# Designs tried in a protein design run: designed miniproteins, single chains, continued (5). Part 66

Each design is a single chain, and the fold is of that chain. pLDDT is the mean over its residues in the fold that is shown.

## One batch from the design tools (miniprotein)

Design m18433
Fold by ESMFold2-Fast:
Structure m18433 (fold): chain A 68 residues (1-68)
Amino acid sequence: DALVEIARIAAEAGMSAEEIERLIEALRDRDLETVRELAKGLSNEALERLKRLSPPEAAAVLDEVIAE
């Protein structure tokens, strides 16, 4: 359910279907490097919404991207 909401937010933020698939897989597998790379293309508003739905490790990466 959280992953479905994450996919919806990423789609609204302009991510392609391929990028959304990579993001969901990276979050499931805790691939924080891939999460960071995909997050760099997102707005701070989208990142804040995704951070609230993400595991703590991924949320920390999203917070770092927001701070850049």
Scores: mean pLDDT 81

Design m18434
Fold by ESMFold2-Fast:
Structure m18434 (fold): chain A 90 residues (1-90)
Amino acid sequence: MKISKEELDIAVLEIAAATYLHLARRALQQGKKDEAVEYATNLLKIADELEKLGHKERAAEVYRQSAEIFRQAGNEDLAKEAEKKAEELK
């Protein structure tokens, strides 16, 4: 059995999303809000790539996770932008 490149790319994006979400939450717990914003920004890029691959539900979930991190970090403008992206995907 050989995994397709597309399936492998999706798996890598899902692992990256979980990793950045974990790092962002840790940064928030440590009061490192700027680091949390950087990790949440990487989550937005991952969500965009998942959306391009047709994984709308996963992309919406990652956008919502990013929005929550931005809000907890005090960046309400980026949080609203990420939430809007998630809502556009249902």
Scores: mean pLDDT 84

Design m18435
Fold by ESMFold2-Fast:
Structure m18435 (fold): chain A 73 residues (1-73)
Amino acid sequence: SWTELTEEQKEELLKQLEKEVEEAEKLYKEKDPELYELAKKSAEILRKLLEAKTEEEKKKALEEYKKLVEEAE
């Protein structure tokens, strides 16, 4: 479960997320800047989901993700 992740597991996932953003910058920043901005915003929302301690916080982050996807269309 998302909320059952340990602090150590969250830290490792946050480090992985940071690396994914760096790779997205290398791959997309020059070739597709809109996709790079979307990747950054998605990563920020995922960070909020990883740090969420309650179901309400998870729901709020998920709603932000849905809005981001809708705005990208």
Scores: mean pLDDT 73

Design m18436
Fold by ESMFold2-Fast:
Structure m18436 (fold): chain A 75 residues (1-75)
Amino acid sequence: SALREQGERLGEAAVAALRTGSVGIAKRVVEIAAKLGAEATRITIEKVKEDKESAELAKEVAEYGEELLRKVEEE
């Protein structure tokens, strides 16, 4: 689906930002996913959680994403 594809691309962008130490940019990417809806947000978070190179930063961004996902799902 288009939302799955968008979520995967956003997840890749968030991981790329984390690889450069840019937590703020990764969080902005997750915010974009949240505007696209729950499916895109969930996929983006899953991709971030898979990053083992920056595990602590990935955890912070994933936790932020889970908070945004909860708000999207409560609409």
Scores: mean pLDDT 81

Design m18437
Fold by ESMFold2-Fast:
Structure m18437 (fold): chain A 69 residues (1-69)
Amino acid sequence: MEEEIEREVNLALALIYHGIGNILEKKGDFEGAAEAYRKAADIARSTGTPEGQRLAEEFEKKAEEAEKK
């Protein structure tokens, strides 16, 4: 139960950091955006779920793209 709640909270937190990354990228803060996306990916991966792994891969790609700017 505690582990289940923690997984759901971490998944939500990862999505929040992804949203922060999107906002920073639109504002031209590509370094901050990449950092936010990497944090989102790390948190998503920490859930140990297939959904978390999929999201982590997606967020890592966004971080790499932002760093190329």
Scores: mean pLDDT 80

Design m18438
Fold by ESMFold2-Fast:
Structure m18438 (fold): chain A 75 residues (1-75)
Amino acid sequence: MAAAEAALAEAIRLAREAVRALAAGDEERARALDEAALPLLRTVMQTIADTGDAALEARLREALAELEAEYRAAA
């Protein structure tokens, strides 16, 4: 759990920085931050698939919904 929760927290941090970079017009920085978040998100998704952790899945789903709203506001 600890490793997957740390990966989720870091992925959310990077994704939020990417949204802020996009809002500032820095598309290259946003892309680099999204690329950095991908392996962390893959680790979280793999942990959910392997363990069936409903709480982790709910946190990921909530985080993605918040990020989608932030992205829509930035675009």
Scores: mean pLDDT 80

Design m18439
Fold by ESMFold2-Fast:
Structure m18439 (fold): chain A 85 residues (1-85)
Amino acid sequence: SEEARRKYEEGLKIFEEIKKKDPENGQKMLEAARKVLEKAERDGTLDGGYDAIGVMAETAKKLADEGNFEEGVKKAEQIAEDYLR
């Protein structure tokens, strides 16, 4: 859906902003998002992949805004791992 795709596009922008502040963790999040998208394309669940990437980005941003940047990164990675199971 257009909504899921928009969440994905906004999520990528959030990961790029994280990469400016923390290049290592930002790159890890972008790589995790890429793997989620590849699996979603392979499985024919692209909207689900877009939504998962959006949730990863929202979670990371919310926790970073609360001063819990490391926790945000860990939770975003966990969302990706759960999707890739």
Scores: mean pLDDT 81

Design m18440
Fold by ESMFold2-Fast:
Structure m18440 (fold): chain A 62 residues (1-62)
Amino acid sequence: SEAEELAKKAEEALKKGDLETAKKYIRQLENLVVRALAAGDEETAARIAAVLRELKKQLDEL
């Protein structure tokens, strides 16, 4: 899925210390949460939000 691809790219960027690229993919994931909620897909929104929480936690530790 698009969300899985973006999450993988964000994680890879974080591992490399590429904060700008990581933030770019995190913003794209945030946009997917907004779109999922607008579509009434609460399950997809919740799953992406959980991934975002972990990615943001990793970003804050850098």
Scores: mean pLDDT 84

Design m18441
Fold by ESMFold2-Fast:
Structure m18441 (fold): chain A 57 residues (1-57)
Amino acid sequence: LEKKALEALKKGDVKSALEYAVELIAEGKYEEAKKILEKIVEKFPDNEEAKEALKKL
């Protein structure tokens, strides 16, 4: 999941990257989800969904 999320981000597919991060949260993998969400915010600093997800972790 983390690798797939990073590949989606590299391609600019933020929606898929967010979906993989949500799946990681559902699996209890909060640190892995946090890394993906931080990468989304680094590349897309105006992405409110990623910022809100990070705040809840």
Scores: mean pLDDT 79

Design m18442
Fold by ESMFold2-Fast:
Structure m18442 (fold): chain A 70 residues (1-70)
Amino acid sequence: MLFSKDEIEKALVQLYLEGKISAEQATKAGRLINSKSSDVFSEEEIREILKEAGFSEEQIEALLEILRKM
């Protein structure tokens, strides 16, 4: 399954509002996503980007759960 930049940004906003990630983590992840030339991302690519943004495994799984429901 592939996810758009818009879907990922919506999931990041949701996790931030739920208090599951910091504003710094959300901003860093958003910058990394927007720096990529691709318009769509696989679950594996998202995991790698979020790990680089300093997300824990639990935070990564929480974001992917939101994306899978979109």
Scores: mean pLDDT 86

Design m18443
Fold by ESMFold2-Fast:
Structure m18443 (fold): chain A 63 residues (1-63)
Amino acid sequence: NADEYTEKAVEALRRGDPEKAAEYAQKAIEVDPNNAKAWGVLVQAYVRLGDGEKAREAAAKLP
């Protein structure tokens, strides 16, 4: 579910795996598009991956 994917995304960021964090955050958003925490993780993951454009797009969708 969205909460499980969000927790996995946060843990991936903690472990220094922004690619995995983005994958889990995207899955959380697919289940619940209003999950602010998942969108926040997605922004952080894209920043760490150096994708400023995707980070800005995700930030614009933060609730």
Scores: mean pLDDT 82

Design m18444
Fold by ESMFold2-Fast:
Structure m18444 (fold): chain A 71 residues (1-71)
Amino acid sequence: MSEEELEAEAERLEAEGRELEAQGKLLEAAEQYERAAELYRQVSGMEEKAREAEFRAGVLALLAAMEKVLK
């Protein structure tokens, strides 16, 4: 894919992650953000977005684990 296609796909994955997060599907949302981070790392100048997506994925995975314990 071109860098433009990679960026667009990463943005789509972030949007999908936000939708899953809104549905309470935190682990699935984390997977989408992690995939978005992988694509952002392939695009020049998107290192900050890659780090932000990766951080959010980690936070959501942690929240999913805590939610399971706090049932």
Scores: mean pLDDT 81

Design m18446
Fold by ESMFold2-Fast:
Structure m18446 (fold): chain A 75 residues (1-75)
Amino acid sequence: FLGAAAKMLIQQLRYLGMEEAAEYFEKGVKAGEDGDWKKAAEYFRKALEEARKKGAPQPILDTLEEALRAAERLA
């Protein structure tokens, strides 16, 4: 639901070369918009895992973890 913030995070992940994390996060946002919070949580988890593998800065990891926790609470 945070369209502008989600778009900025996707752009930042791509700028950092984390294309897989960006793709999974975008899919998670779409699933959440469709009300499928279980699927959103799965995609946010994959985005977080890919970002961790690539050594994303802690603020990016924290934001992805917050998105995952929010989706898990709504599922």
Scores: mean pLDDT 83

Design m18447
Fold by ESMFold2-Fast:
Structure m18447 (fold): chain A 95 residues (1-95)
Amino acid sequence: SVLEELKELAKQGLEEILAIAKQHLSPEAYEEIEKVVKKTLEEMEKAKTIEELEAIVRKFISEVMDILTDNKAAGSVQQQVAAILGRVLAAIRAA
């Protein structure tokens, strides 16, 4: 289904963000991102509509960008994460 394809796309984006966080952030900042990713993956599995998935992804974007800002992540890292999340959100909205 389209919803299942969008969930897989979002999951791939979240996994890419985790890899970036592990490479570029402090262990403490990485643990904060990992906790939010785990929670978001659990919420995404329960999503029954594209609208529910969009709301979950939008909340994730806000939480992750706040963590990056609070932990003073490099602008290049923030831009990479924002680009991944922008692609995911654009795909969900196009469905």
Scores: mean pLDDT 90

Design m18448
Fold by ESMFold2-Fast:
Structure m18448 (fold): chain A 102 residues (1-102)
Amino acid sequence: MEEIEKAINEAITLARTAIGLAKRLKLGGSLPDHFVNDKDMQEILELARKFLELNPNLTEEEIDKMIDEEAKEIGEELKKEGKVLSPKEIAKKILEKMIEKK
């Protein structure tokens, strides 16, 4: 149980970081090295960019709330199934579910 909760909290941090980076990249910012050389981090960042493109008028507080809501739903599913996913896989699922909620 604690391992799932730890992975969920780390996934929330990754999803929020990816959203922040995607916003900064639109303004001409640069990628941190760990995003450039990590395929999972690149996929997470691309999902974040796609979400922002679909939802250009959402505030950071609204986006953070959506991340927390999807993370809670995914966390409950993982606890029910007894599955432990990596923080990166959970972050991908959070962003994918946020994109699907139109």
Scores: mean pLDDT 78

Design m18449
Fold by ESMFold2-Fast:
Structure m18449 (fold): chain A 90 residues (1-90)
Amino acid sequence: DDLDPEVLREKAEEYEKKAEEAEKKGDYETAVTYYYRAGNYYFDAGDLDRAIEAYQKALDIAKNKLKNEDMAELLQRRLDGVRRAKLEAK
């Protein structure tokens, strides 16, 4: 899109902080949602490594805390997609 990548990174960092706070409170569903949003903003900003890290955190919570296999599978597919995009970008 036509949003400044710097603005997108700032939004990603804000959602990442919200996710960390939700995780500390044990609100794992909210934490997954915010890590997922952070990953989306990092991806849109072109920060593929940070997008991978954010999606990985969401995936870990979905698998280990929520034990939601369907959610984990969706997050894994998204993560694999970003990793592939990174390989194709070089």
Scores: mean pLDDT 86

Design m18450
Fold by ESMFold2-Fast:
Structure m18450 (fold): chain A 73 residues (1-73)
Amino acid sequence: MLTEEEIYERIKEAIKNNDVDGVVEIVREALAQGYPLERVEEILQKAMQELKVSYELAKKIALAFGEVRREVE
């Protein structure tokens, strides 16, 4: 089971590698393990803020996360 700390660290690593698909995979895995979407979004936002992600990368991640959000209604 993924802990919140593991989700946070894995998201940070994917962001550092410019791996948007990796970020989405971690988000989907966390949701599959019962984490609320809102909590996963908080962790993602914290990671992006800490790493001072570029506007372009932030936009790509936000778009991809928006697609996940639409699926989980």
Scores: mean pLDDT 84

Design m18451
Fold by ESMFold2-Fast:
Structure m18451 (fold): chain A 55 residues (1-55)
Amino acid sequence: MSARQRALIARWARWMHANGESEAARRRFAETLAAHYGLDPAEVLAALEREIARA
């Protein structure tokens, strides 16, 4: 995962945290983003959850 992709995930994580998005919604978003960038959905979800925990 590139630094730019990590920065985008961090921005989305802050938005999702602020809007109270459910764990299921976060998982669906991670799967969609992973498919778009050709990444492992588990890796994207882990990165997203780490950034939400920091927010």
Scores: mean pLDDT 79

Design m18452
Fold by ESMFold2-Fast:
Structure m18452 (fold): chain A 98 residues (1-98)
Amino acid sequence: MTGSEVLRLQQQLALERMKLLAAGESREAVREAARKLGLDDQTIEELVAATDLSPEQLEELRRRREELEKQLREAGAFDELEIAHNQATAFRKLIQSR
């Protein structure tokens, strides 16, 4: 796996984790949290849309997250796994005030 592929998987994992955290939250809280993280407008709107995901869509996101984590672990990309986790944790704290 190339460094560019590892970075892409890291970014995808962070986004999928943040979408799972956004599910069921208020659109305004998600938009504010994403804005505070300095995310681009496209990513902010993707996260806001994730607040309305169905249970079936949430299950698909969970499976996608697991597959992305597996690919990064098999590539030995443990730093990138931690970066994705830290980004999602920062987002969660901003949404949930924790």
Scores: mean pLDDT 85

Design m18453
Fold by ESMFold2-Fast:
Structure m18453 (fold): chain A 60 residues (1-60)
Amino acid sequence: AEEAIVAAMKAGGAVEVDEITLNPDLPPEVRAALEKAKLKIGSSAAHTAVFAEVDRLRAA
């Protein structure tokens, strides 16, 4: 699950940085994956794509 979320973030334009963008509204799975991988979501489009992928994974 975490690997798939990280892959979705990278595909959606997330970047690897020393600062992690955490929003209280993020699903717990996204928060855990971002914190572990130290990724930042680089755009609103990437943010939307990541959330869609997380929703898909949660439904599975």
Scores: mean pLDDT 58

Design m18454
Fold by ESMFold2-Fast:
Structure m18454 (fold): chain A 56 residues (1-56)
Amino acid sequence: DLKKKIEELEKKIKELKEQGKEALREYLKTGDASKAEEIGKEIKELEKELEELKAK
């Protein structure tokens, strides 16, 4: 069901955004942005997928 897939993606995006906050905190401590960049890319991919599903 399309609605269920949308809800699952929204939940996953929310979880990744929380992980992104932690990765940003690590970046501020270590100067290493790699984890924050990786999570940011994943969020962007899932947001694009969510938009495509909503466009159906």
Scores: mean pLDDT 81

Design m18455
Fold by ESMFold2-Fast:
Structure m18455 (fold): chain A 61 residues (1-61)
Amino acid sequence: SPELERLRAELERVRARIFDTAQAMAKAVQAGDNDTFAKYQGELDALEARRRALEAEIAAL
């Protein structure tokens, strides 16, 4: 369905952002940048919550 295709596409974008954010966090650790790490940790938590919500919505279809 168009709704399922849209949700799957959004889930793929969120997963890609999770991967990118995790990579940015790893770089911040290597640089000793605690402020940047904390910022990305908050962003990662929000992305993980969005991923779970999208997975639940897809499962309910």
Scores: mean pLDDT 90

Design m18456
Fold by ESMFold2-Fast:
Structure m18456 (fold): chain A 65 residues (1-65)
Amino acid sequence: SMREIRELAHEYAKTNPEVAKKLEELERKGVRAVIDGDEEALKKVQEETEKLMKEAAEKYKELKE
């Protein structure tokens, strides 16, 4: 589920500042897209955020296994 993926990604980000930085950058881009009314940019940011979170969650799961 997306909830589980998000939780695992946040756990991974606690010890991996590069991932935390990328998540912050994507959040900032999302805010900018809202201000600009750019729906295409919003979709792009959401897709990139989901991809990054899934990758981070998978890496965290590997560390626990």
Scores: mean pLDDT 82

Design m18457
Fold by ESMFold2-Fast:
Structure m18457 (fold): chain A 56 residues (1-56)
Amino acid sequence: SELAVQMIMKESGLSREQAEEAVRMAEEGASPREIAERLGISVKVASGIIKAVEIF
């Protein structure tokens, strides 16, 4: 969802490409750890991304 992408970019400082990849991974059921490892971010930020995808 475009809203999730925009919120992730605003809150985590990720690029649009990275935010879109994070949304795709979360929608495919990736764990916070998998998203964190793929994008080089913390597990806390990755957990926030999953929550954003669930809300938006």
Scores: mean pLDDT 82

Design m18458
Fold by ESMFold2-Fast:
Structure m18458 (fold): chain A 68 residues (1-68)
Amino acid sequence: SLEEQREELEKLLKENPNDGATLAQLAETLYKLKKYDEAIEYLEKVLELAPESESAKEFLEEVKKKKE
């Protein structure tokens, strides 16, 4: 389930808090769960680590649009 995937990704982040791939995957999982504010928070963390990531910027814009 998406909830199980979230728990596994949160556990991975506890062990490696700056893993950009895990942060991005957690943001995607939260987006699918319609937890947009949490997804935005993790995407902003991805962009702190990789400011040039066009895919993260585009996904962040998409998530923000879903809140409107």
Scores: mean pLDDT 86

Design m18459
Fold by ESMFold2-Fast:
Structure m18459 (fold): chain A 68 residues (1-68)
Amino acid sequence: MIDEKELNKAMILIAAGVAIATSETEEAKEAVRKLAEEYVKEAEEREFSNEEVKEKVKEIFKTRDEAE
């Protein structure tokens, strides 16, 4: 039904959406958007493992937390 690439993109976008919604600064929101866009582009070119998706989700939230 849903292609693995589409599922990976959806999970990344959901994580980014949550991170953006919980961000207090525009800098954090922008950093998360840019990172999510890069990860989505990668997901179009190759399949991610479940572990890679988990790592990318963690990196999205880490990017939010580190952006002041």
Scores: mean pLDDT 78

Design m18460
Fold by ESMFold2-Fast:
Structure m18460 (fold): chain A 81 residues (1-81)
Amino acid sequence: KVEELREAARRLEKQAEIVQQDRDEVESKLTAEGEAALKAGDVEKAKELYQKRDSAVEAANELIKRLRDEAERYRAEAEAL
């Protein structure tokens, strides 16, 4: 029972790490695409790509926070048992 809660917390922490890695990949890709658009003189497309990047990073950061908060709740619950 306590071990199940601790295992659930560890799985949520691992999921947060995966989301963080995916966030970093998306950020790098969209930044590169935005820079390529700027070099081509397409300022509007670059702006759209940077906005998409920023939105994706923000959404990922919110998910990471929720996953870590949930992991901490499971740890606290295990300590209370």
Scores: mean pLDDT 86

Design m18461
Fold by ESMFold2-Fast:
Structure m18461 (fold): chain A 113 residues (1-113)
Amino acid sequence: SIEKLKELAEKIERYLDEIVKNATDEQKSQEAADELIRAVKELVEYAKKSNPLEQYVAAALLRSFARIAREKAEEFKKNPKNQGAADNLERVSQALEQGADELEKIADEKVKA
């Protein structure tokens, strides 16, 4: 359902915000990044069971979050105190893009059939 997808997306957004807010706290930034990656995996597994339209919507949402994470990582790299958060944002951006790629591939295969 769109409602469940929205719930999981809000969870991803909250953890992304937590990484940004705790940029100078390496432990909290790392923990938030790990929770974000778990939420991405949960969203991907949920979306895999859905129709191609919902899979494309989920992929687009994950790519949007990946772009935000990448932009914040580049900003944080300019300050050595934020280096841990920048690394965590790059790691979560990669997980978000991988999830999006997987969902787009599954949706494309279903549309082709």
Scores: mean pLDDT 88

Design m18462
Fold by ESMFold2-Fast:
Structure m18462 (fold): chain A 81 residues (1-81)
Amino acid sequence: MLTDEEIDRVIAELQARADERVAEMKGKSPEEARRLLQEGVDEVQRTADELIAKGAPLDRVSEAAGAVTQRLVDAYRAVEA
């Protein structure tokens, strides 16, 4: 079973990678930003599924995954606007 420390570390790493993708989206075309959004969402989903499979609390993982996904979506919307 994952420790709270291990779960926090994985979530922090996921958030850091999302920050990198958000920064990269600012310099991209809408088509490239859409690809970065899809890659980011796919990574969030894979990471969430892996954490849940390893016994992480569903509510905690879902909250973190939702927050990261929303940040990626908001960044993509800013490029499309």
Scores: mean pLDDT 84

Design m18463
Fold by ESMFold2-Fast:
Structure m18463 (fold): chain A 86 residues (1-86)
Amino acid sequence: MTLIITFENLTVEQLVGEILRAIGLELDGKTVKIEVSGNKVTITIGDVSQAEIDHYLSLAEEYAKRGYKVTVTQSGDTTTITLHKP
C-alpha cells in the first residue's frame, strides 16, 4: 500500500521538521519521495502495511486536535492524508 502525507501552510521551522522526519523514514529503509513547493511538503511512502497507515491516521488525529484541518481520502491501495495548518 502507498501512503501520501501532505502538509500545507507550514512555517519554515515546521517545513524543515517534516523534511527531516521524512529523511528519517528513508534512513529506516522505507521507499520515500519528498516534494516541496513553497510552504507545502508532500511525502509519499511506499510499501506500507495497514498497521502503519492506522498509526499515521492516529497521528493525523493529534494534528487535528492542535487545530489542523485534516482530510483523508482512499483510492485503491493509496491513502492520502492532507494536514492544513491554521
Scores: mean pLDDT 78

Design m18464
Fold by ESMFold2-Fast:
Structure m18464 (fold): chain A 89 residues (1-89)
Amino acid sequence: SKELLLRLIAIILRAIGLIIELERKENPNPLALKAVELVLEAARTLLTEGDVDKAKKLAEKAIELAEEAGDEEAVALAKEVLELAEELK
């Protein structure tokens, strides 16, 4: 679906933006950075491999790390990629 592809692209762009924002901090939280990196890996997995189960596991790990980091924006982004993966199967 074109709509699902556009949602996935939006998640990728927001993840890139969040990485840039986090890297601009004097002491970036490494768990938050890893969480967003896993969001990008989950999105790439959906886009290039179509492996929904792998993408879900990556997204679930991203949620765990983002919650441990206390980064609400990273948590929201990780949940959005998980929801998108769930809609694909």
Scores: mean pLDDT 86

Design m18465
Fold by ESMFold2-Fast:
Structure m18465 (fold): chain A 66 residues (1-66)
Amino acid sequence: SMSDVSRYIADRLRAIGKAEDIRLELKRLGVSLTKEQEEKLKKLVKAGDVKGIEKLAEEIRKEIKS
């Protein structure tokens, strides 16, 4: 439905924004994503999975602090 399409577009735009925020954060810290992390991030963005992106960010932050 048109309502479902609108929701999907909104979720995807939110996911893109969240992914860019994380990329900027890591760039400021001088940290590069691994190829595996970049592939996971790309898949989550395509899915519009904002919560998945946040979870991936927390996992990356834990690795940096270790």
Scores: mean pLDDT 82

Design m18466
Fold by ESMFold2-Fast:
Structure m18466 (fold): chain A 76 residues (1-76)
Amino acid sequence: MEHLEKAIRAVEDGDKESALRHLELAFQDATERLPEKAAEVLKLLNSARQAIEDGDYETALKLLEEARALVEEALA
């Protein structure tokens, strides 16, 4: 999912606005592309959003990487 990768990159770069923008789009992509696994991915993305808003980029990165792993498994 392109927006999930861009959200991860933005978190690594410390770009809060870009990270939140791409995370919102990743929410939409997860809902549309992963209906049976969307709930678990959306929980990770919601927790990552909270971590980004709190400035906890280390926690946000870990949560986004977990979401990416679930997306890769769902699309394999």
Scores: mean pLDDT 81

Design m18467
Fold by ESMFold2-Fast:
Structure m18467 (fold): chain A 107 residues (1-107)
Amino acid sequence: DLEKQLEELRKEREDRIARYRTAIVNALVDAGRITPEQAARLLASTDAERRKIIRETVGEEEAIKFDVADTLILLGEMFGVNEDSLIESLAKVLDLDPATLRAHLAA
């Protein structure tokens, strides 16, 4: 039973991380920084492919910002940072409107 509870908590964390990643990609499309086709490719990528696809899509300098954003999401989930603080930090790193990012997370 404990193993089942730990697996459920792990899946819930993975689902929350996926929600943040999807919201970021959609916010970038809304801001005109990437195309819908580039967004679809990023969302369909495995974690192993994601770093390569990001570099190919936005270039090496911008790809570093995505690495920082991913680290913030992981640390935020690990330390229980509130959603508003995490949204503000992600928006600042990626140069996005926090209201746009919040709207995509609510969808």
Scores: mean pLDDT 80

Design m18468
Fold by ESMFold2-Fast:
Structure m18468 (fold): chain A 55 residues (1-55)
Amino acid sequence: LEEELKEGMKKVLEAVREEMERAGLSEAVIDEVLAKIKEGMEYAIKLILENMKKE
């Protein structure tokens, strides 16, 4: 599950990067947005894993 969630995160980050590149956004903006998305997704993964251990 954790590996599946991490792979999902990588795919989302890749897709967002490609869309932002297609939109002509600067590298600096792309990097900042992807960093924030990654931070949020990592937090969500932690919450999921914590709840699974609360059985």
Scores: mean pLDDT 79

Design m18469
Fold by ESMFold2-Fast:
Structure m18469 (fold): chain A 70 residues (1-70)
Amino acid sequence: SANRQKLLELIGEILRIIGEIFDLRLKIEKLKKDPNADEEEIKKLEEEIKRLEEERKKLLEEMKAIPEPE
């Protein structure tokens, strides 16, 4: 089913985004432990996480719009 294939592809993309968010969160935690850390660098990483969370939300809405898989 085309709907089933699209659903699996969207799930795959969502999982990739979750992994990228996890990596960015680890980078932020590492920077927060560094007394020489630049607040601007942390801010840029937090903005990237926000972008990815918004992308994930859009993909979840696309999943909801798919008709029941055959």
Scores: mean pLDDT 82

